Designed miniproteins, single chains, continued (3). Designs and how they scored, part 41

Each design is a single chain, and the fold is of that chain. pLDDT is the mean over its residues in the fold that is shown.

## One batch from the design tools (miniprotein)

Design m9494
Fold by ESMFold2-Fast:
Structure m9494 (fold): chain A 91 residues (1-91)
Amino acid sequence: MKTKVTLEVVGEEEKSLAAGQIVVKEFAKNKHVLSLETEVVKDEKSGKTRVTITVIADSNKEAAEKAAKEGAKKAEEETGVKVKVKVEELE
């Protein structure tokens, strides 16, 4: 069964990039991760940076939600930036 996890961070560039890096590192060590994509978008008007991390995992939704929450919590504790998590079952 495949699950899609989307994690989104919006904030100051250095904090958003640091939070994204922490999330990527946590998922990269997980053997059930099939693909990982990172998108960084800078808004010149607000000075805010959005980092979106999309993970496809060979796991059920419950296991993916647990891993996503653990990664998000670690990033939030280290950077102070809130991480939004969305988990979708693909099949």
Scores: mean pLDDT 84

Design m9495
Fold by ESMFold2-Fast:
Structure m9495 (fold): chain A 100 residues (1-100)
Amino acid sequence: NPLEKTIEEARKAAEAGERGVKFETDVPPSVTLFELRELAEKYGLFITVRGGPDPSTLELNLVYVDDGHTIALARFRFDASSVSDEEIQELVLESLELLK
């Protein structure tokens, strides 16, 4: 799974002391927002929402929390039309809590 490999590589880079966005990719339409979040959690990482260039696209950050600081490791573009308003609201609230 190329997406899982990207997430695993982002985690390894962060553990090696690398900082900043290393990977940018589009999430395949076969992958749900729930599955993406579950996959990030498997590697001790989080998905946060930052918006996108237009309302049809969600731009998501894969983030690592180190000593209370949130560090973006990768960016994902996700088709917003495949996501419910409830899922978007949940992700926004979780993103705000993580960025405190």
Scores: mean pLDDT 75

Design m9496
Fold by ESMFold2-Fast:
Structure m9496 (fold): chain A 83 residues (1-83)
Amino acid sequence: SLIEKLEELADRVEELVRQHPGDEALRDILMAVSEAINAVKQGKLEEAIKALREAVDLARQAGHDETVAEFEKLIEELEKELK
């Protein structure tokens, strides 16, 4: 499910935060993903998309290209849910 994919991504980012505790960009990315999960749980898909786009911008600025691709796939799935 979409929530499972978001939670898997959050777990991966949280692991990166544990490995790099001084990297504030990774912490901000984790916060944005958490906002997206909360928005999906509340049925606020547009807010979830906005939060994930913020995470993409943060990840891109920090040079995490692999994570950017994962966020973009989830954004596409959320946009399909909006119809």
Scores: mean pLDDT 80

Design m9497
Fold by ESMFold2-Fast:
Structure m9497 (fold): chain A 93 residues (1-93)
Amino acid sequence: NAEEYLKKAKEYIEKARELIQEAVKSTDPEVQRKLLEEARQYLEKARSYIDEAEKLGADPEEVKKLRYEVDILEAFVTMLEHVLALEERRKAE
């Protein structure tokens, strides 16, 4: 069922969101990097499930909304990884 794939995609998106929140709250850069990498993996899984749901005839508007959520969260992860890289560079100086 397309609905089951969308449900699984939503679960992975929520898991990624939780990991990002934990990363932001952490004071350890290594822990932050690990949590962000895990979040990225869950977002990749979510995207795969959204793609399969679309192939099975899922509602195009629901597919569009979930893809938008994944894109926003991926952009946020990328921004946080960039900030961590700058902090590590500053620490090496």
Scores: mean pLDDT 87

Design m9498
Fold by ESMFold2-Fast:
Structure m9498 (fold): chain A 74 residues (1-74)
Amino acid sequence: MSEEELEAEIRLSMMRMMLAVAKIEGNEELAKELEELVRRAEEALRAGDLERVEALYEEAKALVQEEMAREAAA
């Protein structure tokens, strides 16, 4: 496995952790959005599109940050 492939697998694992936390916290909307991003990241990894995995990971981080900011404001 290349270093780039290993990094992509680590990113996917981190996204799966974000999804698991959202489900445990009962945030159904965030969980649904993260589940779709995980699905797309799994497809990208199978296709060898490592740049897309990184982009989807950044999108997942942005969603989590936005939700945390929303909770802090309300």
Scores: mean pLDDT 82

Design m9499
Fold by ESMFold2-Fast:
Structure m9499 (fold): chain A 96 residues (1-96)
Amino acid sequence: VEVKAANLFTAAGLQIAAAEFHYEMGNKEEAISAVEGAVGTLEEIAKLAPQLSPEDVREAARLAKRVLETAKKIGAPQELIDRIEEVLKRLEDVAA
């Protein structure tokens, strides 16, 4: 579980950084694609959330907030925004 979680956190971080970079470059399609990848990775982390440390759950929530902010800035589809808001809610519910 720990190794899988670490790999997912690394993947999410890279995908979020890619989304932020493409947004700054004006590459909207690539930014949306990177956000979609990050959302999928964060959904997998959310499934593991009950098995994660409180620190890892809070880190996942911070990453989810970053991708949500980027998704809103680039005008990502509402379905994608809804998916990340659901992930964030699940992570915050586990952290409570």
Scores: mean pLDDT 84

Design m9500
Fold by ESMFold2-Fast:
Structure m9500 (fold): chain A 76 residues (1-76)
Amino acid sequence: MIPYDEEVARQAVEAARGAIEKAREALKNGDFQTAANYLVAAYVLATAARMYGLQEEADEVIKEAREVGKELDKAL
């Protein structure tokens, strides 16, 4: 792997995890629009991380994002 791509991938995973946490907080507060926006950001960032070679970590983040999406779907 190119070291630059690995660094970008790691930053994307961290950003995606942060977005998932913010989505969960927004969901608890009943802010479904903000929760949905952070969930979309988490998917985009996790997909980028997968493309840059952190597939296993990206898949874990996507799995967490799917759980938040399921909670959001139940609230709608």
Scores: mean pLDDT 80

Design m9501
Fold by ESMFold2-Fast:
Structure m9501 (fold): chain A 57 residues (1-57)
Amino acid sequence: GLEEAYRRGAELAREALKQERPRVTLEEMRKVAEELGVPLEEGIRAIERGALEQAAR
């Protein structure tokens, strides 16, 4: 669900940081939303929120 999308967003942000990439891409967020079977718009927003929260720590 959307809570899982949020948690996966945080994981994408951690992976981006380990790879020294400046940010999680929209392509990565869309792919995760598709994997989880969540609505793309709501799923991407949840993933982005998780990634931003991880970056703010």
Scores: mean pLDDT 78

Design m9502
Fold by ESMFold2-Fast:
Structure m9502 (fold): chain A 79 residues (1-79)
Amino acid sequence: TAREVARRAIEALRELIRAVKAQDSDAMTRAYVEARQLLAELSKLDPELAKLFQRALDAIGRGDLEEAERYIREAEEAV
């Protein structure tokens, strides 16, 4: 279901943030690929929720982890 994919996407984004904080480039790459795959699945099931995850992923890409965590919290409240 969309909620199951969304929960998995939240976990992938949190793992990506952990990898970024740890400065583990290999873990960052793996987590980023997983997050992108889950986001692609979610965009077919719930495009509005997928936009929120995309914003979180974009914030991580900019190094804005505070903004990313805010979007993740909004997503958690939405699922």
Scores: mean pLDDT 83

Design m9503
Fold by ESMFold2-Fast:
Parts: C-alpha cells; sequence; structure tokens
Structure m9503 (fold): chain A 72 residues (1-72)
C-alpha cells in the first residue's frame, strides 16, 4: 500500500461520509492515524474505534476502514 495515496483516499472518504463539521486538521490527523494503524496490521475494529475517538462519526469511520481494507 502507498501510505500517501491511502491517506488522501481516506481523507476524501471521511469528508464525503461525515455528518459532522470536521476541520481539515481533524480529517488529516484521523486519516494519518488510520493508515498508520492499518500498516501496523491492527484490526478494522481498532481502526474504527480510533477514528471515532478522534471525533469521526461511525458512518464515516466505517467507510474509511472499508477503503483501507480494499487497499490491502
Amino acid sequence: MNPEEAKEKVKKVIKENTKKELSDEQIEEAAEKAVELAEEGESPELIKATLMSLGVDEEAAEAAVKTLEELK
């Protein structure tokens, strides 16, 4: 997986699926952390929980995790 490409795809997915007003900085941090955890081999459940702890709503977090699984 290309981390930079994965980060940009995850950012776009969060932005398109979120019902919350998230700052560009929050989206960047969430996407970077999600890609990092995916590269470390962490479970989809842990990645989703981490995104939600960073303020991402459940629907956007699920979409981001699905995108990361498709990039494996």
Scores: mean pLDDT 81

Design m9504
Fold by ESMFold2-Fast:
Structure m9504 (fold): chain A 85 residues (1-85)
Amino acid sequence: SLALTYLGLGMYYLKQGDYEKAIEYFEKAIELDPSLKGRVYLYLGEAYLKKGEIDKAIEYFKQALDINPNNKRAKELLKKAESLK
């Protein structure tokens, strides 16, 4: 799947610290497969958090939790981001 390939590339660039490329590939993944939004919004939040864009990271973590309310990782990252304000 091309959407899963873009998700993988986004995750790869996120790990390498290339947050702009990570965001680009995550956006391409959800454009092709909107069902990935729950997972991708979590990674978009992580990318923006790493860039220091705290408010944007918080919005993405909240959107991830709207889709998956029991996502422990999203809850932990949301608390961390809110503590940085």
Scores: mean pLDDT 89

Design m9505
Fold by ESMFold2-Fast:
Structure m9505 (fold): chain A 93 residues (1-93)
Amino acid sequence: SKYLLLGNEYFLRGDYDKAIAYYEQAIAIDPNNAEAWFNLGRVYFEKARATPDPARRAALLQQAIAAYEKAIALDPNNEEARENLAEARAALA
């Protein structure tokens, strides 16, 4: 997917907002793209880590959790998604 690749490029550059937009486009085209959901979770988690405001950080962690849960539902063998989900839940607590 062109949008998945663009999302990956902007995520690597640290442009989280553009990465999110492109991953959302990839998901709009293929809602069952487990990789796009996993990477969307990762970018929300990294954006949360960069966010000092507790309320905004919590909202971003909730977005990461939702994306990871969807990634795991589509690909139950993604152990990294399960580990990242546990970390995001611990960070929210």
Scores: mean pLDDT 92

Design m9506
Fold by ESMFold2-Fast:
Structure m9506 (fold): chain A 58 residues (1-58)
Amino acid sequence: MLEEIVEKAKERAKERGLKASDEEITELAQVSLLGRKNPNPEDVVNQVISSLEAKANP
């Protein structure tokens, strides 16, 4: 469920000190889910965090 993925991604972002709005995390999760035939929630969360890390590390 999208809501569960967003919640987990928010918690991991906080653990890593990443700055992101709830809306940004939701959009990244939605895009990841739309591109997958059989999405694994953990993989989607990891992809969201990787995207946020890329923005934080110049």
Scores: mean pLDDT 76

Design m9507
Fold by ESMFold2-Fast:
Structure m9507 (fold): chain A 105 residues (1-105)
Amino acid sequence: MFEELVEAAKKGDIEKVKELIDKHPELLTYRNENGETILHHLARVASEETLIEILEYIKETYPELLKEQLLYQNKEGDTPLNYIVLAEKKKAAEYALKLLEELLK
């Protein structure tokens, strides 16, 4: 399931990503052995456009999980937001920061 969602996002198959999250919302709370969430992996492998659409879907469907998803630290202290910035996905980083600002109000 986790690997299937990562593969779908890597291919830009947003409909498949939404389907997998809808059937298995626990994928959004899953942490692997390194403390990495699904968003840590998506920040690295998904295109900027795909990542923005996935963040939008999480905001619309699971807004209570969005802050944790963007700010959860892995074992090295890195968040998915850090990975987006390191991957030079500037528009996705700007969108994620805007979402966090809305959640902190």
Scores: mean pLDDT 82

Design m9508
Fold by ESMFold2-Fast:
Order: structure tokens, then C-alpha cells, then sequence
Structure m9508 (fold): chain A 64 residues (1-64)
């Protein structure tokens, strides 16, 4: 994994953790939409799978 790829993963993690900590459903939905757009723009199936996992994690956290 390149340093640029590592930063991309770190940025996604920070956004997801921030949304979970906020407890704000609107903020969480905005992050989910952003992650969906990243998935649509990506040609990397491993990164797409990672984004799917983060979307599900965020959805589960918001459902509590």
C-alpha cells in the first residue's frame, strides 16, 4: 500500500469515527453518501469492499 493509499484509508476512518461520535443521523447520512460516491468513482475492488464495510458499520451505529 502506498503512502497516498494509506492517507485515503485514514481519512475515511476519521470521517466514520467522527460521525459515530457525533451521534447525528444527518451527519452520518452525509458521510454514507460521500462514501457511496467514493465507491462509484473507485476501480479498486478491495477499496470498494472496505467502503462497503465502513458504510455498514456507520449504519449500525446510527441505528442504536
Amino acid sequence: MTEEEKKRYENVDLLVEGAIKSGDKKAGEAVIEYLRKLKEQSTDPEFQKYLDEKIEKLREALAK
Scores: mean pLDDT 79

Design m9509
Fold by ESMFold2-Fast:
Structure m9509 (fold): chain A 72 residues (1-72)
Amino acid sequence: MLEEELKKYLELARRHEELARQEPPGSPERREHTREAVLHLAKAAELLYKLGKDEEADELIEEAQRLATETG
């Protein structure tokens, strides 16, 4: 069910963002959690496009891009 997968990816993205915030800047752990958050946001956006929620998907892609840029 696409909606359940979407919820899972969004929850995983948020958890990894929170974990990244708790790690020191430049640490391998922070980089790993940020990469996982970006990956899960991208997967959630793919599912939103499949559900016809293009605007919400575009916003999620922008968030993922911002997060990736802020990390390096």
Scores: mean pLDDT 82

Design m9510
Fold by ESMFold2-Fast:
Structure m9510 (fold): chain A 70 residues (1-70)
Amino acid sequence: SAEAQAYTLEGFRYLKEGRYDEAIAKFREALRLDPSNLVALAGLQLALDLKRGATVDPATLERLEKEARA
């Protein structure tokens, strides 16, 4: 849905800002609206990992955000 896509994109925006709790909340809202949204699920898993101190290649974030817009 358009609403699930909007929440997914907001999640990636917060993720890029290092605001992991806000990102987690947005990805959870996207999954509540569309439980089969694999990009939102990937974003949620990434946000949880980053909150625990993992690192991510910025190019990976850009690719996932592009996929969310498709």
Scores: mean pLDDT 85

Design m9511
Fold by ESMFold2-Fast:
Structure m9511 (fold): chain A 61 residues (1-61)
Amino acid sequence: SAEELTRKGVELLIAGRYDEAVRYFREALALDPENETARLILASALYQAGRVDEARAVLAE
């Protein structure tokens, strides 16, 4: 589920495993495209990974 993918992503983000966290958050958002919380968390993970242009693109959706 999107919720389980988001939970796993948050665990990875806390562990500093940013690129892995981004993968989980992208999968969560794909399952629930209207989830603003998932979109914001994905953008935050991308900023933490230094992938600023991708973070801006996610927020522009």
Scores: mean pLDDT 82

Design m9512
Fold by ESMFold2-Fast:
Structure m9512 (fold): chain A 72 residues (1-72)
Amino acid sequence: HMEERRAALKELAEELGIEVTSDDPDELIDQIVEARRKKELEKAEKIFPKSLLETYKKNIDRRFEAERARLR
């Protein structure tokens, strides 16, 4: 059910403390994934030296692309 998917995505956003502005499931997925990716990147920038940061950023990007695919 489309209603069920929408409700589940909104519940996930609320659990993660992410404000969402859309009722479209695809836009909800994009908003959730981008907000989480941004937080992970900010955290990584604070704790990793520049030489390791580039590799770690690529790993983060790969993980969140997989999450986007999983939620779709």
Scores: mean pLDDT 76

Design m9513
Fold by ESMFold2-Fast:
Structure m9513 (fold): chain A 69 residues (1-69)
Amino acid sequence: GARHMVQAQIALDRGDYEEAKRHALEALRELGPDNAYALELLSRALRGLGKTEEADRYLAQAQRAREAG
């Protein structure tokens, strides 16, 4: 959970978007599909990879998760 979110953020800061995606997905697996921060990290990683439509979908999911709790 938290360790994977930290690793995803480090990978994003380094421009390693594949590594960031992998860690963000592991964080979601451990913390649940509605973890807003992990969804935001995944969205940012996908945008870095040029997967804009997927990034927009996960960002929308993160925004809904933040509004719900």
Scores: mean pLDDT 85

Design m9514
Fold by ESMFold2-Fast:
Structure m9514 (fold): chain A 81 residues (1-81)
Amino acid sequence: MKEAEELKLKGHEAASKGDYETAAEYYKKALELDPEDVEAWVLLGRVYAKLGKLEEAKEAYRKALEIDPNHEAAKANLEKL
């Protein structure tokens, strides 16, 4: 959906500026519209890890792996936490 893609773009812009709190909010909103977006779950996990919210980061990576068990980035990032 266009709305979910636009929210992810806003999340990307916020993250590029170091505003990880705003990035997380945009990725969460995108996932409310498209909960099967593996990429958005991985991105949410990464920004939570940047914020030091390690348990929330783990949950986001686990959600990505529930959708795609072979997602290399989600596995690698979860193992680093």
Scores: mean pLDDT 85

Design m9515
Fold by ESMFold2-Fast:
Structure m9515 (fold): chain A 77 residues (1-77)
Amino acid sequence: SSAERKREEELRKKQKELIDYLAELLEKKKGKEFAEEFKKEVLELVEEALKDPNNPEVQEKLEEMVKFLKPIVEEER
């Protein structure tokens, strides 16, 4: 349906904004090369999550990313 496509496009735009913010944060702390690699991995994970939201591998990768990001975000205090 057209409504579902529009919601997916809006979600993708918001996801890009969030990913860009996280990449900028990581660039400040780990450098541009690391930030670009992280951005690529997150975008690939998002595409897999959209294909199959119940994929346990996607959930596991998200948990690992949260564990990785937590100390970086907390140091921004």
Scores: mean pLDDT 74

Design m9516
Fold by ESMFold2-Fast:
Structure m9516 (fold): chain A 62 residues (1-62)
Amino acid sequence: SAAAEAGAAGGAAAGRAGALRDGKDEQTVNSMAAGGGQGGALMASTGGAARGAKTFEHVSNL
């Protein structure tokens, strides 16, 4: 769904940005981005669509 896709994009971007900020290596950055994307999609699909959208909006304003 569009909500799950937006949640996944926001979660992945947030995870990546956090890892980069903390000076993690490329493998860890990719792993955290993947985890963030999966978590964002899950939140959107299980009634967390509003939270997923807010995460995407926050990251988009960086």
Scores: mean pLDDT 66

Design m9517
Fold by ESMFold2-Fast:
Structure m9517 (fold): chain A 75 residues (1-75)
Amino acid sequence: SAALRAEGERLFAEGERLAATDPARAARLYVRAAELYMRSGDYEGAIRALEAAVRADPALRAAADTAISHLRQAQ
């Protein structure tokens, strides 16, 4: 869905604006963006968003790496 992809892109951009000042909120926005990218079939967008989430919150590394591995095999 173009609408889901556009919403994912909007949330990703909002995360980028907040990454330096509120990394915890940025990480949540990046995870939501990844979910929307996945639902739209944009697996590259989802991987990019998950990698951004890990940069904002390194505690997400293990969960994100598992999700990224599955997404890379789905492409």
Scores: mean pLDDT 88

Design m9518
Fold by ESMFold2-Fast:
Parts: structure tokens; sequence; C-alpha cells
Structure m9518 (fold): chain A 57 residues (1-57)
């Protein structure tokens, strides 16, 4: 998951802070998720997928 989240951030041009705001979580939690230290919740995954799809559409 961490690699996919990092690639989504690169593709979307989002910073950790911007992604945290979009997901409604802390920047520190985003960093732990992208480093593979913490698993994202289903809600967080769904929001990330939606952001990624919106960029590709």
Amino acid sequence: MGLAVRKAMEDLGLTVEELAKALGISPERVERIINGEEEPSLDEVQKLVELYRKKRE
C-alpha cells in the first residue's frame, strides 16, 4: 500500500499535508502509511482511490 500511496501523491502533485487534509487525518499518519508503518482504514483507502481516479479522468 505505501508505494501505491506514494505514487498517487506524485501523480496528483500532492504534499503529505495536502493529502492529510483531503483524507481528514494527520500528516504524521499519512507519513506512517506511505512508509508501511500503519495500515490505512477502508474509508481512507476509498478517499485516496477517488482522488486518484479524479486525476485520471
Scores: mean pLDDT 74

Design m9519
Fold by ESMFold2-Fast:
Structure m9519 (fold): chain A 57 residues (1-57)
Amino acid sequence: MPSKEQIEKARELIKEKLKRNGKITMEDLEEIARETGMSLEDVEEIAAEVISEEIKK
């Protein structure tokens, strides 16, 4: 499992991409995975959570 710091960084980057573009692309997820040192699969899971939270809001 990724560290708490990696998860927080990924969540921040995902929120910024959503705020700026209204969506997240696969390229954005790959970039975040590289920057945080997380797997693409873990970043996709976090992105799904963040998107669900923003839609609920």
Scores: mean pLDDT 79

Design m9520
Fold by ESMFold2-Fast:
Structure m9520 (fold): chain A 92 residues (1-92)
Amino acid sequence: KALELEREAVRLFLEGVEAAAAGDLEKARELFLRGVELLEEAAELRGHPPSAEARANMREGAEVLPELLAADPALAEEARAYLEKALAQLES
């Protein structure tokens, strides 16, 4: 189901934030890209596939976010809090 893919994507994003905070930028990038792929698949299952522009923007974000999160611990904590809330909503 699309919901299961969305939950897994958020879990991967949380792991990506932790990897970036630990300085493992390659692992964070891999996790973020994997999460984006699952969100793209979930959107297709819901009948609303993302546009080519939206896909490009999401993938670019996944590529640059690890360095930003590693440089800014406050941003990493905000990202974690946001993702934890999103996961809780998807699990209710």
Scores: mean pLDDT 83

Design m9521
Fold by ESMFold2-Fast:
Structure m9521 (fold): chain A 72 residues (1-72)
Amino acid sequence: SSSQQQQNRDTATSILRRGADTGEISDEQAQTLADALRASTPEQVEQANDEVGPLSRKKSQQIYDEQKQKSL
């Protein structure tokens, strides 16, 4: 469980960093990021966003909110 959460956080951080560098995230990367964020605690999401900067933070928050809305 904890190991899976750490893996998911590392995956999310990697995708966010790529998004920050390019200013864009593909649909497949967005889905992977959404899945990783859903499996992470709010604190882990905040930590990952802090590492990759404001541009990726905004994009990751949008993806998370969209996935949460679809789950309702």
Scores: mean pLDDT 62

Design m9522
Fold by ESMFold2-Fast:
Structure m9522 (fold): chain A 86 residues (1-86)
Amino acid sequence: MTLVITFRGLDEAERQALLEEAARYREKGYEVEVRIEGDTLTITIKGLTVEQVTGAVLRAIGYGLDGAEVEIKFSGDTTEITITFA
């Protein structure tokens, strides 16, 4: 499965933590693409299991419970998550 996750409104520490997490997936041999535009960070990870994508969805829901705006879209084997921090 492919996961595309977009973060908006990140501070410097949040952005750094997410970049380090993306690097860990790359070190594990996953195909990882990172795009940074201002405070917007998009991470694409390919080759994930259903369980790994489910974990990402649950984490995104957690951000929503903490006050972020969360949008989740499923299209074939691709899961797209957008998280906007206030």
Scores: mean pLDDT 84

Design m9523
Fold by ESMFold2-Fast:
Order: sequence, then C-alpha cells, then structure tokens
Structure m9523 (fold): chain A 79 residues (1-79)
Amino acid sequence: DEYLKQGEELYKQGKYSAAAVYYSRAIALDPENAEAWENLGKAFYKLGDYASAIDFYEKALELDPENEEAKKNLEKAKK
C-alpha cells in the first residue's frame, strides 16, 4: 500500500524508473496486487520497454481479467 502510493507519486513526477522500483517493492509484499502490476506496466511503457510492459499488463489481467484500463494499455503496448 505505502510502496504503491510512493510509486504513484514518483510516476506523477515523471520519475518512471524510480516509480518502477516502488511498484516492484509493492509486488514483493503482495504478488497478487493487480494494480501494482498494472502500474509497473505503465512505468515500463513510459521507459520504452514495451516487452516488459506487455508482460506486466498480462500479469495484471491474470489477476483482474475485467480491468479495462489494463486491456487498453496492453493493446497500446503491443502496437
């Protein structure tokens, strides 16, 4: 929870690499946190690592199949 919030704050500041570190910490504490996987995907997408972004969005959708934002982001990353 706290790591997820810190990651979101860093992402908002455009610090995508630092945000990814905090999202990874959130996942280490709770590997089933679909939101943390989705946000990690967003951070990697902003860093231009589309392959990793795809993997993380797919993981988020495995945990939460009805997440429309993750579906749209996955489609965008596959482009």
Scores: mean pLDDT 87

Design m9524
Fold by ESMFold2-Fast:
Parts: C-alpha cells; sequence; structure tokens
Structure m9524 (fold): chain A 63 residues (1-63)
C-alpha cells in the first residue's frame, strides 16, 4: 500500500477518534490512529506514529 493511502486511512481514524471523543488531545488521537494502522496494515510503530501524529494535527487544526 502506498504511503499516501496509509495517510488517508490515518486521517479517517483520527476523524473517528476526534468525533467520538472531542476532548482527546492531538497526542491521544495520534496514538489511536497509529495503533489502528499497525493492526490493520502492519505498519511499523515508528512510521505509524509519524503518520498518526500528522493526521491528528491536521484534523484538530481543520476545526
Amino acid sequence: MSEEKLYEEAKKYAEEYGKTFPSLTVEQIAQGAAMRLMREYGVDAEKAFELGKKAAEEIKKKK
């Protein structure tokens, strides 16, 4: 899977977490998104957390 598609999935996960739990910090949303990328797509921890953090920041700033 391309990095672009992994990032889109990370954004979807971040949106779900932010929508369900609006009080979550960027770091908490990033962790949740990263854990789902690791589980669903076998992304390594370092890469998953990097993508999750970028997605969480984008989603929080979008609001």
Scores: mean pLDDT 78

Design m9525
Fold by ESMFold2-Fast:
Structure m9525 (fold): chain A 73 residues (1-73)
Amino acid sequence: SALSERANQIVKELGLEDLIEDVEIHKEGTGALVTIVSKKPTIEPADLVRLVEALIKELELGEPFGVTIVRKK
Protein backbone atom coordinates (compact mmCIF):
# COMPACT_ATOMS: atom_id res chain seq x y z
CA SER A 1 0.00 0.00 0.00
CA ALA A 2 1.02 3.65 -0.41
CA LEU A 3 0.98 4.01 3.39
CA SER A 4 3.41 1.09 3.85
CA GLU A 5 5.62 2.46 1.01
CA ARG A 6 5.82 5.85 2.79
CA ALA A 7 6.55 4.06 6.10
CA ASN A 8 9.57 2.34 4.52
CA GLN A 9 10.77 5.69 3.12
CA ILE A 10 10.62 7.08 6.68
CA VAL A 11 12.82 4.13 7.82
CA LYS A 12 15.44 5.21 5.24
CA GLU A 13 15.12 8.92 6.15
CA LEU A 14 15.82 8.03 9.81
CA GLY A 15 18.85 5.88 8.81
CA LEU A 16 17.25 2.71 10.20
CA GLU A 17 17.35 0.59 7.01
CA ASP A 18 20.16 -1.60 8.46
CA LEU A 19 17.92 -2.43 11.46
CA ILE A 20 14.47 -2.58 9.81
CA GLU A 21 13.65 -4.84 6.85
CA ASP A 22 10.04 -3.70 6.33
CA VAL A 23 7.17 -1.76 7.91
CA GLU A 24 3.58 -2.75 7.07
CA ILE A 25 0.63 -0.50 7.96
CA HIS A 26 -2.90 -1.91 8.07
CA LYS A 27 -5.77 0.47 8.81
CA GLU A 28 -8.57 -0.95 11.02
CA GLY A 29 -11.63 1.21 11.69
CA THR A 30 -10.42 4.44 13.33
CA GLY A 31 -6.95 3.04 14.12
CA ALA A 32 -3.98 1.25 12.57
CA LEU A 33 -1.81 -1.84 13.05
CA VAL A 34 1.93 -1.41 12.44
CA THR A 35 4.13 -4.46 11.81
CA ILE A 36 7.89 -3.82 12.02
CA VAL A 37 10.11 -6.54 10.53
CA SER A 38 13.55 -6.42 12.18
CA LYS A 39 16.80 -7.41 10.42
CA LYS A 40 18.56 -7.70 13.81
CA PRO A 41 17.77 -9.95 16.82
CA THR A 42 17.21 -6.81 18.93
CA ILE A 43 16.32 -3.17 18.27
CA GLU A 44 17.23 -0.45 20.78
CA PRO A 45 14.11 1.06 22.43
CA ALA A 46 15.23 4.58 21.46
CA ASP A 47 15.31 3.61 17.75
CA LEU A 48 11.84 2.03 18.00
CA VAL A 49 10.39 5.12 19.73
CA ARG A 50 11.92 7.43 17.09
CA LEU A 51 10.47 5.30 14.26
CA VAL A 52 6.97 4.97 15.80
CA GLU A 53 6.77 8.72 16.58
CA ALA A 54 7.79 9.57 12.99
CA LEU A 55 5.22 7.10 11.57
CA ILE A 56 2.40 8.53 13.72
CA LYS A 57 3.26 12.13 12.81
CA GLU A 58 4.01 11.79 9.07
CA LEU A 59 1.30 9.20 8.24
CA GLU A 60 -1.30 10.84 10.55
CA LEU A 61 -2.12 7.49 12.20
CA GLY A 62 -5.28 7.46 14.31
CA GLU A 63 -5.92 5.75 17.64
CA PRO A 64 -6.16 3.06 18.77
CA PHE A 65 -3.01 1.70 17.18
CA GLY A 66 -0.95 -1.42 17.77
CA VAL A 67 2.70 -2.17 17.07
CA THR A 68 4.06 -5.68 16.44
CA ILE A 69 7.75 -6.44 16.01
CA VAL A 70 8.80 -9.62 14.19
CA ARG A 71 12.30 -10.93 13.45
CA LYS A 72 13.27 -11.65 9.85
CA LYS A 73 15.33 -14.81 9.36
Scores: mean pLDDT 79

Design m9526
Fold by ESMFold2-Fast:
Structure m9526 (fold): chain A 66 residues (1-66)
Amino acid sequence: MGKEIFDALYEIGSLRTQKDYEGAIKKAEEAIKKLEEKLKENPDNQALKRTLDILKKVKEELEAKK
């Protein structure tokens, strides 16, 4: 779990540095959808909830800079 999310955040950060906000937003949306599906099956997983919150904040920040 941790590595997949870390890789997603790293890729989003790289795209943001290149000012590819569209690509970064798309990657954030894909990661959010995956985590929401996992959380639907395990609604009490605190780590999944925290990771979802982080990705949602990252997406909102990217949309604000677009």
Scores: mean pLDDT 76

Design m9527
Fold by ESMFold2-Fast:
Structure m9527 (fold): chain A 68 residues (1-68)
Amino acid sequence: SARETLERAAELLASFPGVRVEVLGDDEIVAEADLSPTQLTGLVLRLIGDFPDLEVSVEGNRITVRAV
C-alpha cells in the first residue's frame, strides 16, 4: 500500500545521520536534513532509486516525499 511504502521511505530517512522525520502522514513525509548540498543530492537520488513510485521534492534542507 502507499502507506507501507511511505513507512519504508521514512525508515530510510530516519536511518541517515543528520535527517529528522518531522511528519509522517497518510500520503506524505516531511523531513529536515542537516546535510551538505552533496550529501543531500545523494540522499535524494537514493530515494528516487529505491522508491520510484514516490515523488520527491526539496526546498532548501526540507525533503517532501509524496505518494502519487
Scores: mean pLDDT 81

Design m9528
Fold by ESMFold2-Fast:
Structure m9528 (fold): chain A 73 residues (1-73)
Amino acid sequence: LTPTEQRVLRALADSGGEPLTQSELARRTGLSQSTVSRALRGLEARGLVVREGRLWRPGGVESAEAVQAALRS
């Protein structure tokens, strides 16, 4: 993961599973919405996050393990 992708993923994990919009992630991370959008697309391509309309969540059970592994390194 890029440092930006790790930062966005950590913010989603720290939400306790609360679905977040791009704007909410930008506020929580201090990144621009464009930067968050790019990071979310990269994370989605890796199966680490899923999109539900305008909301983003950490991925499923397998993705949760991958998320925890990525955040520990």
Scores: mean pLDDT 77

Design m9529
Fold by ESMFold2-Fast:
Structure m9529 (fold): chain A 60 residues (1-60)
Amino acid sequence: MKEEIDALSPEELARRAVDLIRKGENQEELDLILEKLSELTGVDPETIRKVLERAVATEG
C-alpha cells in the first residue's frame, strides 16, 4: 500500500483520493494519500482533504 502510493504522481494521488472520497471507502488508504500529498506540497493533510471534498461536491 505505502510503496504503491509512493510510486504515484501528485495528480494520480489526487485522482485516487477523489475516487475514495466519492465511494466513502478505504479511509486508511485515503489518510496515506493525504499524508503523501502533504509531503509533496507542504500543505496540511486536513486542508488537502477539504480541497478534494469541495472538488467532489462541485461535480453535478
Scores: mean pLDDT 75

Design m9530
Fold by ESMFold2-Fast:
Structure m9530 (fold): chain A 78 residues (1-78)
Amino acid sequence: MEIDYDNEAALLYIALGNAFMKRGDYEGAAETYEKAIEKFPDSPYAPEAYRNLATAYRKLGDVEKAEEWEQKARELEA
């Protein structure tokens, strides 16, 4: 059985995005979460990436993008 390294890589991208959020680098956080979603769309961590990306966009003042990602997160969690 091949080890699915994509799930571990997705976790690392989420952790990196979370580190950017903690330091107040919301642009870096948004970019990192978007990369996690683009590279690992089927990851079980994708809903977390969508939620955190929405939060990053709200911190950046981009309400329209924040609402779009919040909607996508809800669709993945439903």
Scores: mean pLDDT 78

